# Designed miniproteins, single chains, continued (4): the designs that were tried, part 106

Each design is a single chain, and the fold is of that chain. pLDDT is the mean over its residues in the fold that is shown.

## One batch from the design tools (miniprotein)

Design m15915
Fold by ESMFold2-Fast:
Structure m15915 (fold): chain A 74 residues (1-74)
Amino acid sequence: MEENREAARRAVQEVVDEALAKESDPDTKAHIRSTGALVERTAVERGWTPEEARAMAEKAIASVKDLDADVKAK
């Protein structure tokens, strides 16, 4: 269980790092970091596998980017 929790944390952090490397907007970067931290905490609490944690982090970060793009279009 502990090994899975550490692997899940690493999977989320990798997704966050990849997203941050591609993003130039500091506000969107802050949202990505906050979302990543929430997904990591949830993955640990719910006992998600690294694959599940990674998939959820990718989905959550994509949602944040879509919302930020919509706000910037206004």
Scores: mean pLDDT 78

Design m15916
Fold by ESMFold2-Fast:
Structure m15916 (fold): chain A 79 residues (1-79)
Amino acid sequence: MKLEKGEELKKKGEELEKEGRYEEAAEYYAEAARLYKEAGDLEKAAEAYYKAALAAAKAAGLDLKEIEAKAKEYKEKQL
């Protein structure tokens, strides 16, 4: 079942993330999200996409503080 396969891929992503392999973890989370979406589980799909985005940002050397600061600056300058 697509949902069960998605859960398997999500767990592999979590294992890779614990090993510091963020780029690979992001790929596994993204594939898990696609399977959850195809299964109609939009909440799990959204969670997996979010984890994929965070892992990809870490792999690119971006930290959450830097991303947050840029988002805040953009919002303030749009006023």
Scores: mean pLDDT 75

Design m15917
Fold by ESMFold2-Fast:
Structure m15917 (fold): chain A 104 residues (1-104)
Amino acid sequence: MVSPEEVEKKVNALIGALISGDLELAKKTLNQLKADLSKLPPEQQEYFKQELLHDLSVLYPDLKSLYSPLPLSKEVQAFHKFLKEQEPKVPLETVKTLVNDLLS
């Protein structure tokens, strides 16, 4: 059984892999996320996809057109502040490919 907390941990792991430049880990984590999301109701799948896209748009501003803004908790605000200070090592074009794979 997949919990929302497990999905959130994988979202955070994917973001961490993109910052560190661990493309193999990023791809593995994305595939695990796709599998886990497929086990959730459609509304929760859309929620987590939009959450990930929102996080990615903070890290890669050119992705902002691909998401709808969500209400920010204090924890999400702190995480977004952290992301704004990062220079991710995975190139934007690679991330666009991963995002397209997530959304397909």
Scores: mean pLDDT 75

Design m15918
Fold by ESMFold2-Fast:
Structure m15918 (fold): chain A 95 residues (1-95)
Amino acid sequence: MPSIQDLAQRMVDGLRLLGRTLTVQLQGNTVILGNFPDAISASTVLSRMFRNSGLDVLSSTGNQSTQTVDITFGTQQQAQDFYQALLNAGAQQTQ
């Protein structure tokens, strides 16, 4: 099963192949991922990846107007762990 670090790396690398830098913001138990060219398709792919990972993910919601995907975890600790893994993988913190 992919680890939280493997998932974070795949997301950063996937956007890099499109010439984009994944942006990330942490709000409580929600990690907001940004800079997706197709946020709706990205949210669908991420939902499947999380289902196969064993992570406690409550929702994955894409917003095309902001090009973001909101990932809400069952715990703040899991959200913090994923956020840190994304930063370690090369995601850029948003202001």
Scores: mean pLDDT 83

Design m15919
Fold by ESMFold2-Fast:
Structure m15919 (fold): chain A 58 residues (1-58)
Amino acid sequence: SAATREKAQQLAIKAAKAAMEGNREEVDRYLKELEKVATPEQVAAVRAHADRLIAENA
């Protein structure tokens, strides 16, 4: 549904923002919520992007 897609987009954005702030705990929290509304493939892509952002800020 449109609502499910919007929720997934918001969670992905929040995960990326948390990653840019170096907050791994918040990234993991948002990724767990994303698993409920997104495909495993989409979750893996968001996780990989967040992991790269955290590494770049270390």
Scores: mean pLDDT 84

Design m15920
Fold by ESMFold2-Fast:
Structure m15920 (fold): chain A 68 residues (1-68)
Amino acid sequence: SPEYEAYVGAVMDLVREAFERHRFSPEEQVRAVLRAAEEVDRGWREGLSLEELLERVRRLLEEIHRES
């Protein structure tokens, strides 16, 4: 669905921007992608707004990233 594709696209853009701006290790990158995918699926099922989904993913990326 176009809405689901938009959710995936926005989350992947956020993850990509985080990787470009910060020094994520390969292990952190794998965890970020897998956990972000889980949050997209969960958010879609819960009927989360895009804003709420992006906030969940931001917190997830902060939790995973250990280097500033």
Scores: mean pLDDT 80

Design m15921
Fold by ESMFold2-Fast:
Structure m15921 (fold): chain A 90 residues (1-90)
Amino acid sequence: SKEKLEKAMELFEEAIKALLEGDTEKARKLAEEAFKLLEEVAPEEALPLLKKAKEEFEKAIKAAEEGDLESAQDHLLEAKNLLQVVAAQT
C-alpha cells in the first residue's frame, strides 16, 4: 500500500529527528514501527535490502550513543540510500 509506505517513511524521518536530538530510545521505537510497516508492503526481493537498512540504522544509533557522530552520519546515509531503493521497488 502506498499509504503504508508513506507512513513508514514519515516515521523513519521522525526517528532520524529523534536520533539527532539525542533521544536514542525514541529513535529506536519509531524506527522499529517504520520497519514493521515496510516489511508488510515491501516485495520479497526488497526484504534483504530492508534488513540491511535496519541494521545500518541500529549501527547509527549505537555510534550516536558512543558520541561518534561521523560514523552515525555514515550509517544513516547508508540506511536512507537502502530505503530509497526499497521504496522504489514498492
Scores: mean pLDDT 84

Design m15922
Fold by ESMFold2-Fast:
Structure m15922 (fold): chain A 81 residues (1-81)
Amino acid sequence: SLEEEILELAKRGTELAEKIYELREKLTPEQLEEIEKLLKQAQEYVAKAHEAILEGKLEEAKEYYEKAVELLEKALEIAEK
């Protein structure tokens, strides 16, 4: 279901954020600055997704979570360089 897809995206986002957090002390200042920018953008999309869920707009919520996950995946790639 669409609700299950949203839950899967939310779980993936949490897992990605946890992995990034585990690497935090090993990051260069340059990596940290880029990652913090991406994390902030991802948090903004998560907030929009949450608002969409409260309004019953599940398809919009999914799109916002997908954007948040993409940003978190990019942040993890930077962290793993």
Scores: mean pLDDT 89

Design m15923
Fold by ESMFold2-Fast:
Structure m15923 (fold): chain A 56 residues (1-56)
Amino acid sequence: SEELEKLIEAARLALEKGADPDVVLEHFKSIIEKNYPDKAEEYKKALEEVVAELRA
């Protein structure tokens, strides 16, 4: 979805700027839980997978 793509882009940008991956995950998971509670599990899982791939 467009909202998920936008969140992933923001997370990628933060990581490119040298942000701590754990801080990035905590921050975006909080945003997802507040703004997309009905999709929270799906969106958090997608975010976790993207961050894990970028760590490798």
Scores: mean pLDDT 81

Design m15924
Fold by ESMFold2-Fast:
Structure m15924 (fold): chain A 75 residues (1-75)
Amino acid sequence: MSLELSAELYFALGVLFEKQGKYEEAKELYERAIKLQEEAGKPSARTYENLAKVLEKLGKFEEAEEYRKKAEELR
């Protein structure tokens, strides 16, 4: 599987777990998607935004702000 396809699958799984309220699992899946996207040279503002949202749900406000800034840098 290509890095792009692997990243998309981890992102999709992250969305699924987030919808189920499984924020710790969604965080891990989004972090994996981000790593693969960065390795592919195709970082995604949407994945950074989704991770930031999950980090806020987990009370990790400083980390959430860092990922929001990364998302804004890609715009």
Scores: mean pLDDT 83

Design m15925
Fold by ESMFold2-Fast:
Structure m15925 (fold): chain A 81 residues (1-81)
Amino acid sequence: LEEKIANLEKALEELEAAGYPDGYLGEIHHAIGELYFQAGKLEEAIEHYEKAIELLSTDPSAAELLERAKKNLEKVKEELE
């Protein structure tokens, strides 16, 4: 799990440096958020889901993933005290 998170975070840094579109960067943030949620790292999951929502909201083609990211953010917030 930690290996997958590290690989995606590294990929995210490289894609951001290369100027990839917000929609694609939002997909990566969403994937990282899901992995942090699985790892029980709720604060990190929230940060990545919020970033995903911000990025995906600027891309009309990402509407379905945006909805999923919002639902996942609600779930992780419910797990916090």
Scores: mean pLDDT 79

Design m15926
Fold by ESMFold2-Fast:
Structure m15926 (fold): chain A 74 residues (1-74)
Amino acid sequence: STDAKINELQGEYGQRLYQARVAGAPQAEIDALRDEFIAELKKLGVSDEEAEKMAATLEAVVDHALADSAARRA
């Protein structure tokens, strides 16, 4: 199903974004991962508006995970 494919993409790109940010990757590389995620969602028939919203939500989830990890190390 489309929902199952979207969930798989969210897991894959969420992990890739998290690893890139932990590794201190350049912002251009992080932006490229975001753009790739949006492009993959659009291939599944997700609208431009919904793909952007999903990308923003994924970035917020990654930000929260990074903040939680930092708090546990402090």
Scores: mean pLDDT 85

Design m15927
Fold by ESMFold2-Fast:
Formats: structure tokens, C-alpha cells, sequence
Structure m15927 (fold): chain A 88 residues (1-88)
């Protein structure tokens, strides 16, 4: 469902912006979001979202974010994954 994919993409862009991610990581995330939006397979969409999550969480760890903040962002990304599954 295009509405759910767009909502998930906007949520991920919001998270990336709030965290002040590097331009390199933001570019990689945007590319993966584009690939997710172009996919018609829910499992491919989820795989792209998990890759996005790994990139975001990796940079948060490298920047010294607290474990609590990293966990909170991981939960938000997991919620987006569940939203994609429930919309399928």
C-alpha cells in the first residue's frame, strides 16, 4: 500500500534529520528508501528497512549516543517494520 510506504519513508526521514546524521549516511538511507518504495514485495521492503535501521544505529553508536536513545530509535524502526507487515 503506497500510503503506508510513504508514511514509513517520512518517519525514517524525520528520525534521520532529528539525529543529525552525516550527509553520507543520509544519502545511503534516501537510496534505500527509494528502493523500498519501488519494491512491490513486502519482504523486500522490510529487508530495505532493516538495512536502513542498521545504518542509522551504526552511526548513532559511532557518534556516542546513549544506549537508551539507540534502543528508542531501534523500537521506532521496528514499529515501521510492523506497519509495513500489517498493511500487506
Amino acid sequence: MDEVRERVAEEIRRIAKELGLSPETQEKVDKLLEEMRESTDVEEQIAKLREIGNLILKEMKEKGYSPTKIMAVAIEIAGAELELRLAA
Scores: mean pLDDT 83

Design m15928
Fold by ESMFold2-Fast:
Structure m15928 (fold): chain A 113 residues (1-113)
Amino acid sequence: SRLLEEALELLARAVEAGLAGDVEEAERLLRRVREIAEELIREGRYEDALRLAEALLDAAEELLRRGGDRRVAAALARLALEIALKVMEADPSLILRAIGVALRAIGVLLEVE
């Protein structure tokens, strides 16, 4: 999964940008992560898409714990929620895992506000 590996590397860089308060750079990196997530979903790679969503939530929680930018943490959680909702629609076999991701994302979004 070269696409998943690329997304995870970009995500690590987005976390560093969020910790530095560089919201513009974090948002630029997350736009590329979104493009990769959309490609995984188009290819029917729903398990890889959920792994990416789980990594986005781990990153959002790390960013909040380390006192990073709340706007970047919210953007991470929103992307994870979007992925979970698309997977739930596309693959009923993953619905319980996708619900878990969606609830976790909503929890992060409520903590950011």
Scores: mean pLDDT 90

Design m15929
Fold by ESMFold2-Fast:
Structure m15929 (fold): chain A 58 residues (1-58)
Amino acid sequence: SEKEELVRKLYSATHKGEPLSESILHFIQQMLKTEAGVEVSREELEKILREEEKREKE
C-alpha cells in the first residue's frame, strides 16, 4: 500500500496525462530505488500504473 501510493504519486507528478511509456516506467522504477530504497518489479509497476492509466481514461 505504501509502495503503491508512492508509485501513484511519482506517476502523477511525471506523466502529465501522457500515455504510459517505457521512459515513464523506467523513471519511476529508478526514483523508487534511488530516493525511497524501494524495489519494485517491472511487472508490479506496470500493473499499478495500468490501473491508474485506466482510471484517467474517458
Scores: mean pLDDT 70

Design m15930
Fold by ESMFold2-Fast:
Structure m15930 (fold): chain A 66 residues (1-66)
Amino acid sequence: SAEEQKKRFEEALEELEENLEKLPKEEALKAIETARGLLEKLPISEEEKKRLLERIEELEEKAKEL
């Protein structure tokens, strides 16, 4: 279901957020790019996508400082 796909995505994003500082910069940026691509394909509302995109953009800024 759409809710199950969203939950799995949110769990993966949370794990990335928790482990970001432990990753090499290149790997962190690649993981963030992958997450962005997956978000575009999620069958969720535009509003929910924008909220999750904001989290991805915050992670990308943090990863650039690694």
Scores: mean pLDDT 83

Design m15931
Fold by ESMFold2-Fast:
Structure m15931 (fold): chain A 109 residues (1-109)
Amino acid sequence: SLKEKAKEFLEQYRKAFETLAERARAMGHEDVAELLREAISLLDYAIENIDDIEKLQTVLKKLEELRDRFRALKAQSTDPALQNFLDTAIDLIDSTIEVLKKLIEELKK
């Protein structure tokens, strides 16, 4: 089902966020690592509430806010390596948002 595929993608993206959080910490960017852990918590909540449109919409809005926070950090950075890392995190959030949007649309049918 679309729901099972969405769950699989969210679980894969959760693992990707874990890897990014470890990399951010290794680079000394504890603030970035904390935001990535917030993304992991949002994905865990979405997976636990995979059938709940209202809760998934709440996760979607919080991920959009989190994406804006990463964009702000990128704009404030003078380090090209950090900017490239933040682009990777933003791309992963965008992929997660797309999966959640498709899931919400399917659940509304």
Scores: mean pLDDT 90

Design m15932
Fold by ESMFold2-Fast:
Structure m15932 (fold): chain A 96 residues (1-96)
Amino acid sequence: AAEALRRAAEELERAAELLREAAKADEEKAKELLRRAAELVARAGDHLAEVIGESRAAALEAGLRLLVVEASIDPSLAEEVAEVLEERAEELRALA
């Protein structure tokens, strides 16, 4: 359980880094960074499913993925979304 929570936290932290890079990037590069951030959020969801079960992990993943999609539509939100991902990662590390 602890290892899965730490892996999920690490992937959310990496997704947050990509979101912060996207905020500073040109439009084409930002789209690629946001796509990779969404993939990292999906992998974090897979690790969470091992601990909290598939249905709850899917709900949390869907919420975080929606935030990444919102940042892809409005790049000014990228830093705020990164902060949310970092806060979730910190909570997961504390639970591990």
Scores: mean pLDDT 82

Design m15933
Fold by ESMFold2-Fast:
Structure m15933 (fold): chain A 84 residues (1-84)
Amino acid sequence: SMEEARKRALEAAARVAYETGDMRAAVEAGLRVARELGDEELAALLDQILALIDAGRVEDADAASRKLLSELGDILNDLMAEAE
């Protein structure tokens, strides 16, 4: 399902963010998973976020992109809370 694709993409992104501290690498990992699962809308959104990171213009992110980054942050916080 598209909901499962979003969850898998965000979990992949959060894991890379946790392991590397690199938000670009995290978004790139999420984009790969979104493309593999065929969620074109999510892939386009992550690709836009990646382009904004590369341009140094993350502040220009739209509401949908900010919501996605917030969801990623929530998953990352959960991973950090479970890690000892």
Scores: mean pLDDT 83

Design m15934
Fold by ESMFold2-Fast:
Structure m15934 (fold): chain A 97 residues (1-97)
Amino acid sequence: SAAEENAVEGLALQDIALQPRTVEAEVVRLVAIRRLMAASTLGYAPDFDAWLAAREAETPFSAIEREALEALRDPEVLARAERTLEGYLAEARARLA
């Protein structure tokens, strides 16, 4: 269900947030947020770009966050991050089963 998928994605995002603050971890976090927004039945934000704009307005992006956003322009980086995210989603589903 949509509620179960949202719970899985939320748990995966929490697990990602517990990782050390590296460019690699931040890339995975941004991909997870984008996926959650695209699949969400909850009105957190209209889209990922709007979320980025709102977040930057509250506090400037760190050097790691800016490097992660730049890295996401590379399709290979995006594909690798999506594979890493699927691992987090699989673990989250196993815990909720």
Scores: mean pLDDT 74

Design m15935
Fold by ESMFold2-Fast:
Structure m15935 (fold): chain A 86 residues (1-86)
Amino acid sequence: MLEELVEAIRNKDIEKAKEVLKRIIEEQGLEAAVKLFNEALKEVYGSGLPLVGIGIRADASEEQLFTALEQLIKTNAAGEIVLVDK
């Protein structure tokens, strides 16, 4: 599932990414889907920079998760997060 999500994000396939996230929510729950989404962001965008990405809280709602996904792909760039906490 992580690999499918990473591939969908790399291809900017919002519909596919949403389907993958919905399956994760159904099988492992919303918190697991949020964690996997954050891991996919690190894999796609974090390799060349000190962990730059658009992360969301593990307790984010489904609406917040899908909104973050859409914003990420639409902007065509990872959001800069001030990494004060590492």
Scores: mean pLDDT 66

Design m15936
Fold by ESMFold2-Fast:
Structure m15936 (fold): chain A 66 residues (1-66)
Amino acid sequence: SKGKKILDETQKSFILSEVEEAEKRGEDPLEYLRKKIEQAEKAGDEETAKLLREVLEELEKRRELE
């Protein structure tokens, strides 16, 4: 319902922050997200997996602008 959309946006922002931290540690952002997606799918958390895929798509588009 309405609260779910706000939660999704909040979770996407949190995921982006985690990706930035991983990048600061020398990890590839796309590899980091792929591992997170796999973990969410393994846990049966389809909602988190969908959000992670959206973040992955956004980062891939940014990389294409290089």
Scores: mean pLDDT 76

Design m15937
Fold by ESMFold2-Fast:
Structure m15937 (fold): chain A 107 residues (1-107)
Amino acid sequence: NPEKKQKLIDDILSHLKKHIDQPLTEEIVKELADIIVKNLPEYKKEIEELIKKIENSKSEQEKLKYLYELTTFILRTVAEAMGIDPSDMSVYDLMVLLLQKLFNVKD
């Protein structure tokens, strides 16, 4: 659905613009996950399972592992919505791509 994909891109980019000077925190990642669920409800179960793993983590290292997995999932989902194959992209490359879109997006 092209309209749902465009809305997802717009919602994610608008949210990232508010946090451009901040490191990607658990709170920001969870907010981005909520935007994905609202636009692509088919991903709700996978996102909820990753959030539960983050919340049930017994160490900071385990929490960071699942936070990284959720962040990667979010960034790949957005890249796919943009028509970009994320298969060979690192999380860093996906972040750079999203930041480039932020700077090039006009209202």
Scores: mean pLDDT 73

Design m15938
Fold by ESMFold2-Fast:
Structure m15938 (fold): chain A 67 residues (1-67)
Amino acid sequence: AEEARKRVEELTEEAVRLIEEGGPLEEASKLFHEAVEAAKELPEDEARRLIEEAQRRVLTAYLRASE
């Protein structure tokens, strides 16, 4: 449970960092999908919350990078 939660946070942070640095969007997308998959190991309600937070962070980074 804790390992999955940490994995989601680490993968989300890495995806955001890649987007902010102008790195490959394909790699950032893969990291985000891995975070979603890791979240599925958690209870349904917690997984939903973490996925929504990860999606918001990634979207925000993408919008800033696309300026």
Scores: mean pLDDT 79

Design m15939
Fold by ESMFold2-Fast:
Structure m15939 (fold): chain A 80 residues (1-80)
Amino acid sequence: GPGLEKRVAELRERLEELREELEENPPESEETRREVEELLERAERLVEKAETEKLGAEETLRLLREAEELLERARELLEE
């Protein structure tokens, strides 16, 4: 439905934005940089599954929710 497609698109845009920010303005700590990279990689895999696999609506929403939480954590670490 349109709500799910919109959420996938929003998360895709957010992921791209955060990856660009990480590349241009990396955290001073190597540990924090690695944590952000791992969070973004995990979020990307969840969004890809939600977008490409024909899952039920509830399963898709769970994947998108998990991806959103990972991206929010990555944002918080980049704003340290």
Scores: mean pLDDT 83

Design m15940
Fold by ESMFold2-Fast:
Structure m15940 (fold): chain A 110 residues (1-110)
Amino acid sequence: MLDELIRKAEEAARRGDPEALQKAIDEVYKVSGIEGALDALGRAIGALVEALRTAPKEQYPRLAETAESLADVANKLAEDAKKKGIPELSQRAEGLANVARALAEEARRR
């Protein structure tokens, strides 16, 4: 079940669907908490990197929007981890937010 939810997040990232991506990560959070949600977020970022390497130029605006959505989700997870007193997970989430933001800038630059 968890693997299925993570695959949904990866698929949403690959097709540039920010709403489906946010919902998939939220479902992972409900099942596995912050750690599971961060794993799903990392997988989605990996899928987005792959999409940006192979996608035609007309898809870049949609992929940029999806990358921004990933950064927003990562920032929410960082805040949640801080509230729960888990600095390692907060730092991991902030790192993922920075990567997602860089991907959005790359997609928009093309």
Scores: mean pLDDT 85

Design m15941
Fold by ESMFold2-Fast:
Structure m15941 (fold): chain A 74 residues (1-74)
Amino acid sequence: MLSDEELRAMAEGLITFLRALARSHPEHAAAIEALIARIRAAKTREELLAQMQEANDYLTRVFHPEEPPPVLVL
């Protein structure tokens, strides 16, 4: 498990990355700033982990979307 110091360092690294990403993708800037605000607002280890996971899920959905099911046709 990560220490609280390591977790906070990871959160600050993620915030730095998210800000750079918002600068490169202004269409996502509002959503990214909301993610940063939630990470900064986290008061417990559980809240911080949850907000970091939400940010990672957002990044995966937007920049690395899941593969569609092989039988889904429209």
Scores: mean pLDDT 74

Design m15942
Fold by ESMFold2-Fast:
Structure m15942 (fold): chain A 60 residues (1-60)
Amino acid sequence: SGFEEIRKRLREAIEKEEDLKEMRQTVTELVKDALARYGVTPELSELVYEAQELIHEKDA
């Protein structure tokens, strides 16, 4: 599904980008692009929550 590909891209962006500001910007752009394509859905909300949790773990 399209959401599975977005989840993979979000995860890779968070894991590979060492600059936290650039990483957060990339994540924001990916989320905005997904919102434009699919709208507000429970699946997208879950992906955003997962991304925020991964960012918090990396920033800790």
Scores: mean pLDDT 79

Design m15943
Fold by ESMFold2-Fast:
Structure m15943 (fold): chain A 79 residues (1-79)
Amino acid sequence: GMDDFDKQLPIIKKDAEEKGLTEVTVGSGGGGNLLRVAKLLKDIKSVKVIRSTGIPSDEMIEKVKELLKGTGIEVLFGK
């Protein structure tokens, strides 16, 4: 991963918990960053939407949806 992204993960989690964030946008083309953010945020009750700036493969989309199954979190792509 990018050195900057690994540094952002704990900040994203802290921000979501402390500010009660309902939506988080992640820069991801291949879905790797999206999957990491989804794993991080799946247990944060305030989060309702995770938005990806890129559209990953159908296989990656399915992995993200499976991970978030039962959480009530919606995943949006491209906007």
Scores: mean pLDDT 75

Design m15944
Fold by ESMFold2-Fast:
Structure m15944 (fold): chain A 66 residues (1-66)
Amino acid sequence: SAEWEETRKLLESLSPEERRELAREMAENLGGEIGEEARELAERGPDAEGLLELIERMVERRLALG
């Protein structure tokens, strides 16, 4: 969607260091399975696609619980 295209472009504009920091913050703040996925992604060095997929899963998970 147009929303996810904008998010993807934003993530692609980040440096590798900034993407890793974002993944670390997500791991710290989200907890649970999503937090663990974010932690693993931060350790592996996240690309924009990996971060986008994690954000999409977080949103889907949150909507399923609401």
Scores: mean pLDDT 76

Design m15945
Fold by ESMFold2-Fast:
Structure m15945 (fold): chain A 99 residues (1-99)
Amino acid sequence: DAVELAEEAIELLEKALEALKKGDLEKALELAEKAAELIVKAALLLPDVLRGIGLALRAIGLLIDIERALEKGDIEAAERYLKELIELAREVLEEAKRL
């Protein structure tokens, strides 16, 4: 169910944001990777195939941005990208609920 996948992704990303605030960069990345996989799966379950692909590609792009920010120790950029990924997961959740 796309709704359940998107909801789980949001919970994982909120935990990633807490890990980031505590300085646990490895845990923040691990949680972000798991959340991005769930967002991709949820997006690909949407009936609008092209819209779903677009949302999945945005999730992958944000994960790459998070990984790069964490590698550089840019905590502010990592927090910004994590919040953008949460908003994307909420967008996928809203579309999944409309069907």
Scores: mean pLDDT 90

Design m15946
Fold by ESMFold2-Fast:
Structure m15946 (fold): chain A 100 residues (1-100)
Amino acid sequence: AAEVLARVRELMAEFAERLLERLTAGDLAGAEALVDEFLRELGELLAEARSDEELDAMRAVLTAQLAELAARTPDERRDAAHRLLERLNSRVEEIVEAQR
């Protein structure tokens, strides 16, 4: 439903801004905790999908937003963030596939 997609977009927007704040501050422990919280909330939200088409629409939004987040990561923090962003992308794909 449009409401679920709107919630995915809102969750991603809030998560991206919070993650960038943590990474810019050098708070890697806070960034890791935020990623874990995001993945839990995302799993709950994706479980609300009622069809493969709705799940695919959610995945498309997630893929686009994760690519934008990676592009917005400051160069000074890129090496420190690299492993977190790789783990995030891998876990998102795992959660999406688990809902099929």
Scores: mean pLDDT 78

Design m15947
Fold by ESMFold2-Fast:
Structure m15947 (fold): chain A 90 residues (1-90)
Amino acid sequence: MSEEAKKKNEEGKKLLELAKFDEAKAKYEEALKLDPKYAEAYNNLGETYFEEFRFDEALAYYEKALELDPNNEKARENLEAVKAVKEALG
């Protein structure tokens, strides 16, 4: 992994904790420009969209994270959670 990509991902995580969703997404997108196969950054984008109740986008990013890293336990759990939410909404 690029160290610069990791740094951008960490900056995004801090912004997400502050509920600065657009700024968090921008940092994750910067991380993905540096490392397009950065599974954790896709998972974190998914979490940001989930917090915005944008479940279709969240689902797509979690699926991409698992496609790139099938052993990403957090992405798997997040994918199951968003599917359950979408099922409950009808």
Scores: mean pLDDT 87

Design m15948
Fold by ESMFold2-Fast:
Structure m15948 (fold): chain A 70 residues (1-70)
Amino acid sequence: MEKAEKYLLEAQIAVENGDREKAREFAIKAAKYALESGDLVTAWAAAVMLEALGDFETAKKIREEIEKLK
């Protein structure tokens, strides 16, 4: 599993455990590594998770970076 996918999975596990702060941390890491590797699908999934966690500003920034890579 690539680094971005690993962090996205860890974010999902953190959400299931009720750890919203850890979920946010891992989702941000997932987006960072996904954007570095050109994995736009994982980057978009991380942005969606950040919106669900209430971090609209970080999610918007990630979507803007995705649009630059298209």
Scores: mean pLDDT 84

Design m15949
Fold by ESMFold2-Fast:
Structure m15949 (fold): chain A 58 residues (1-58)
Amino acid sequence: VAPALLEVPGIDEERARAVVRAMRERGLVTAERLTEVPGIDEERARLIVHLLRTGSLE
């Protein structure tokens, strides 16, 4: 689990786990691809990409 994902508005523990799985297993590392995760819109996807770029997701 990446605790920083829980700080993104509208992301709960279940969605955070889904995002981490999608990034690790399917290589979803762009905002457009992260919208494939249920409950992740374009705004949240951009925030997640920002967290990934700053090294806050691990």
Scores: mean pLDDT 70

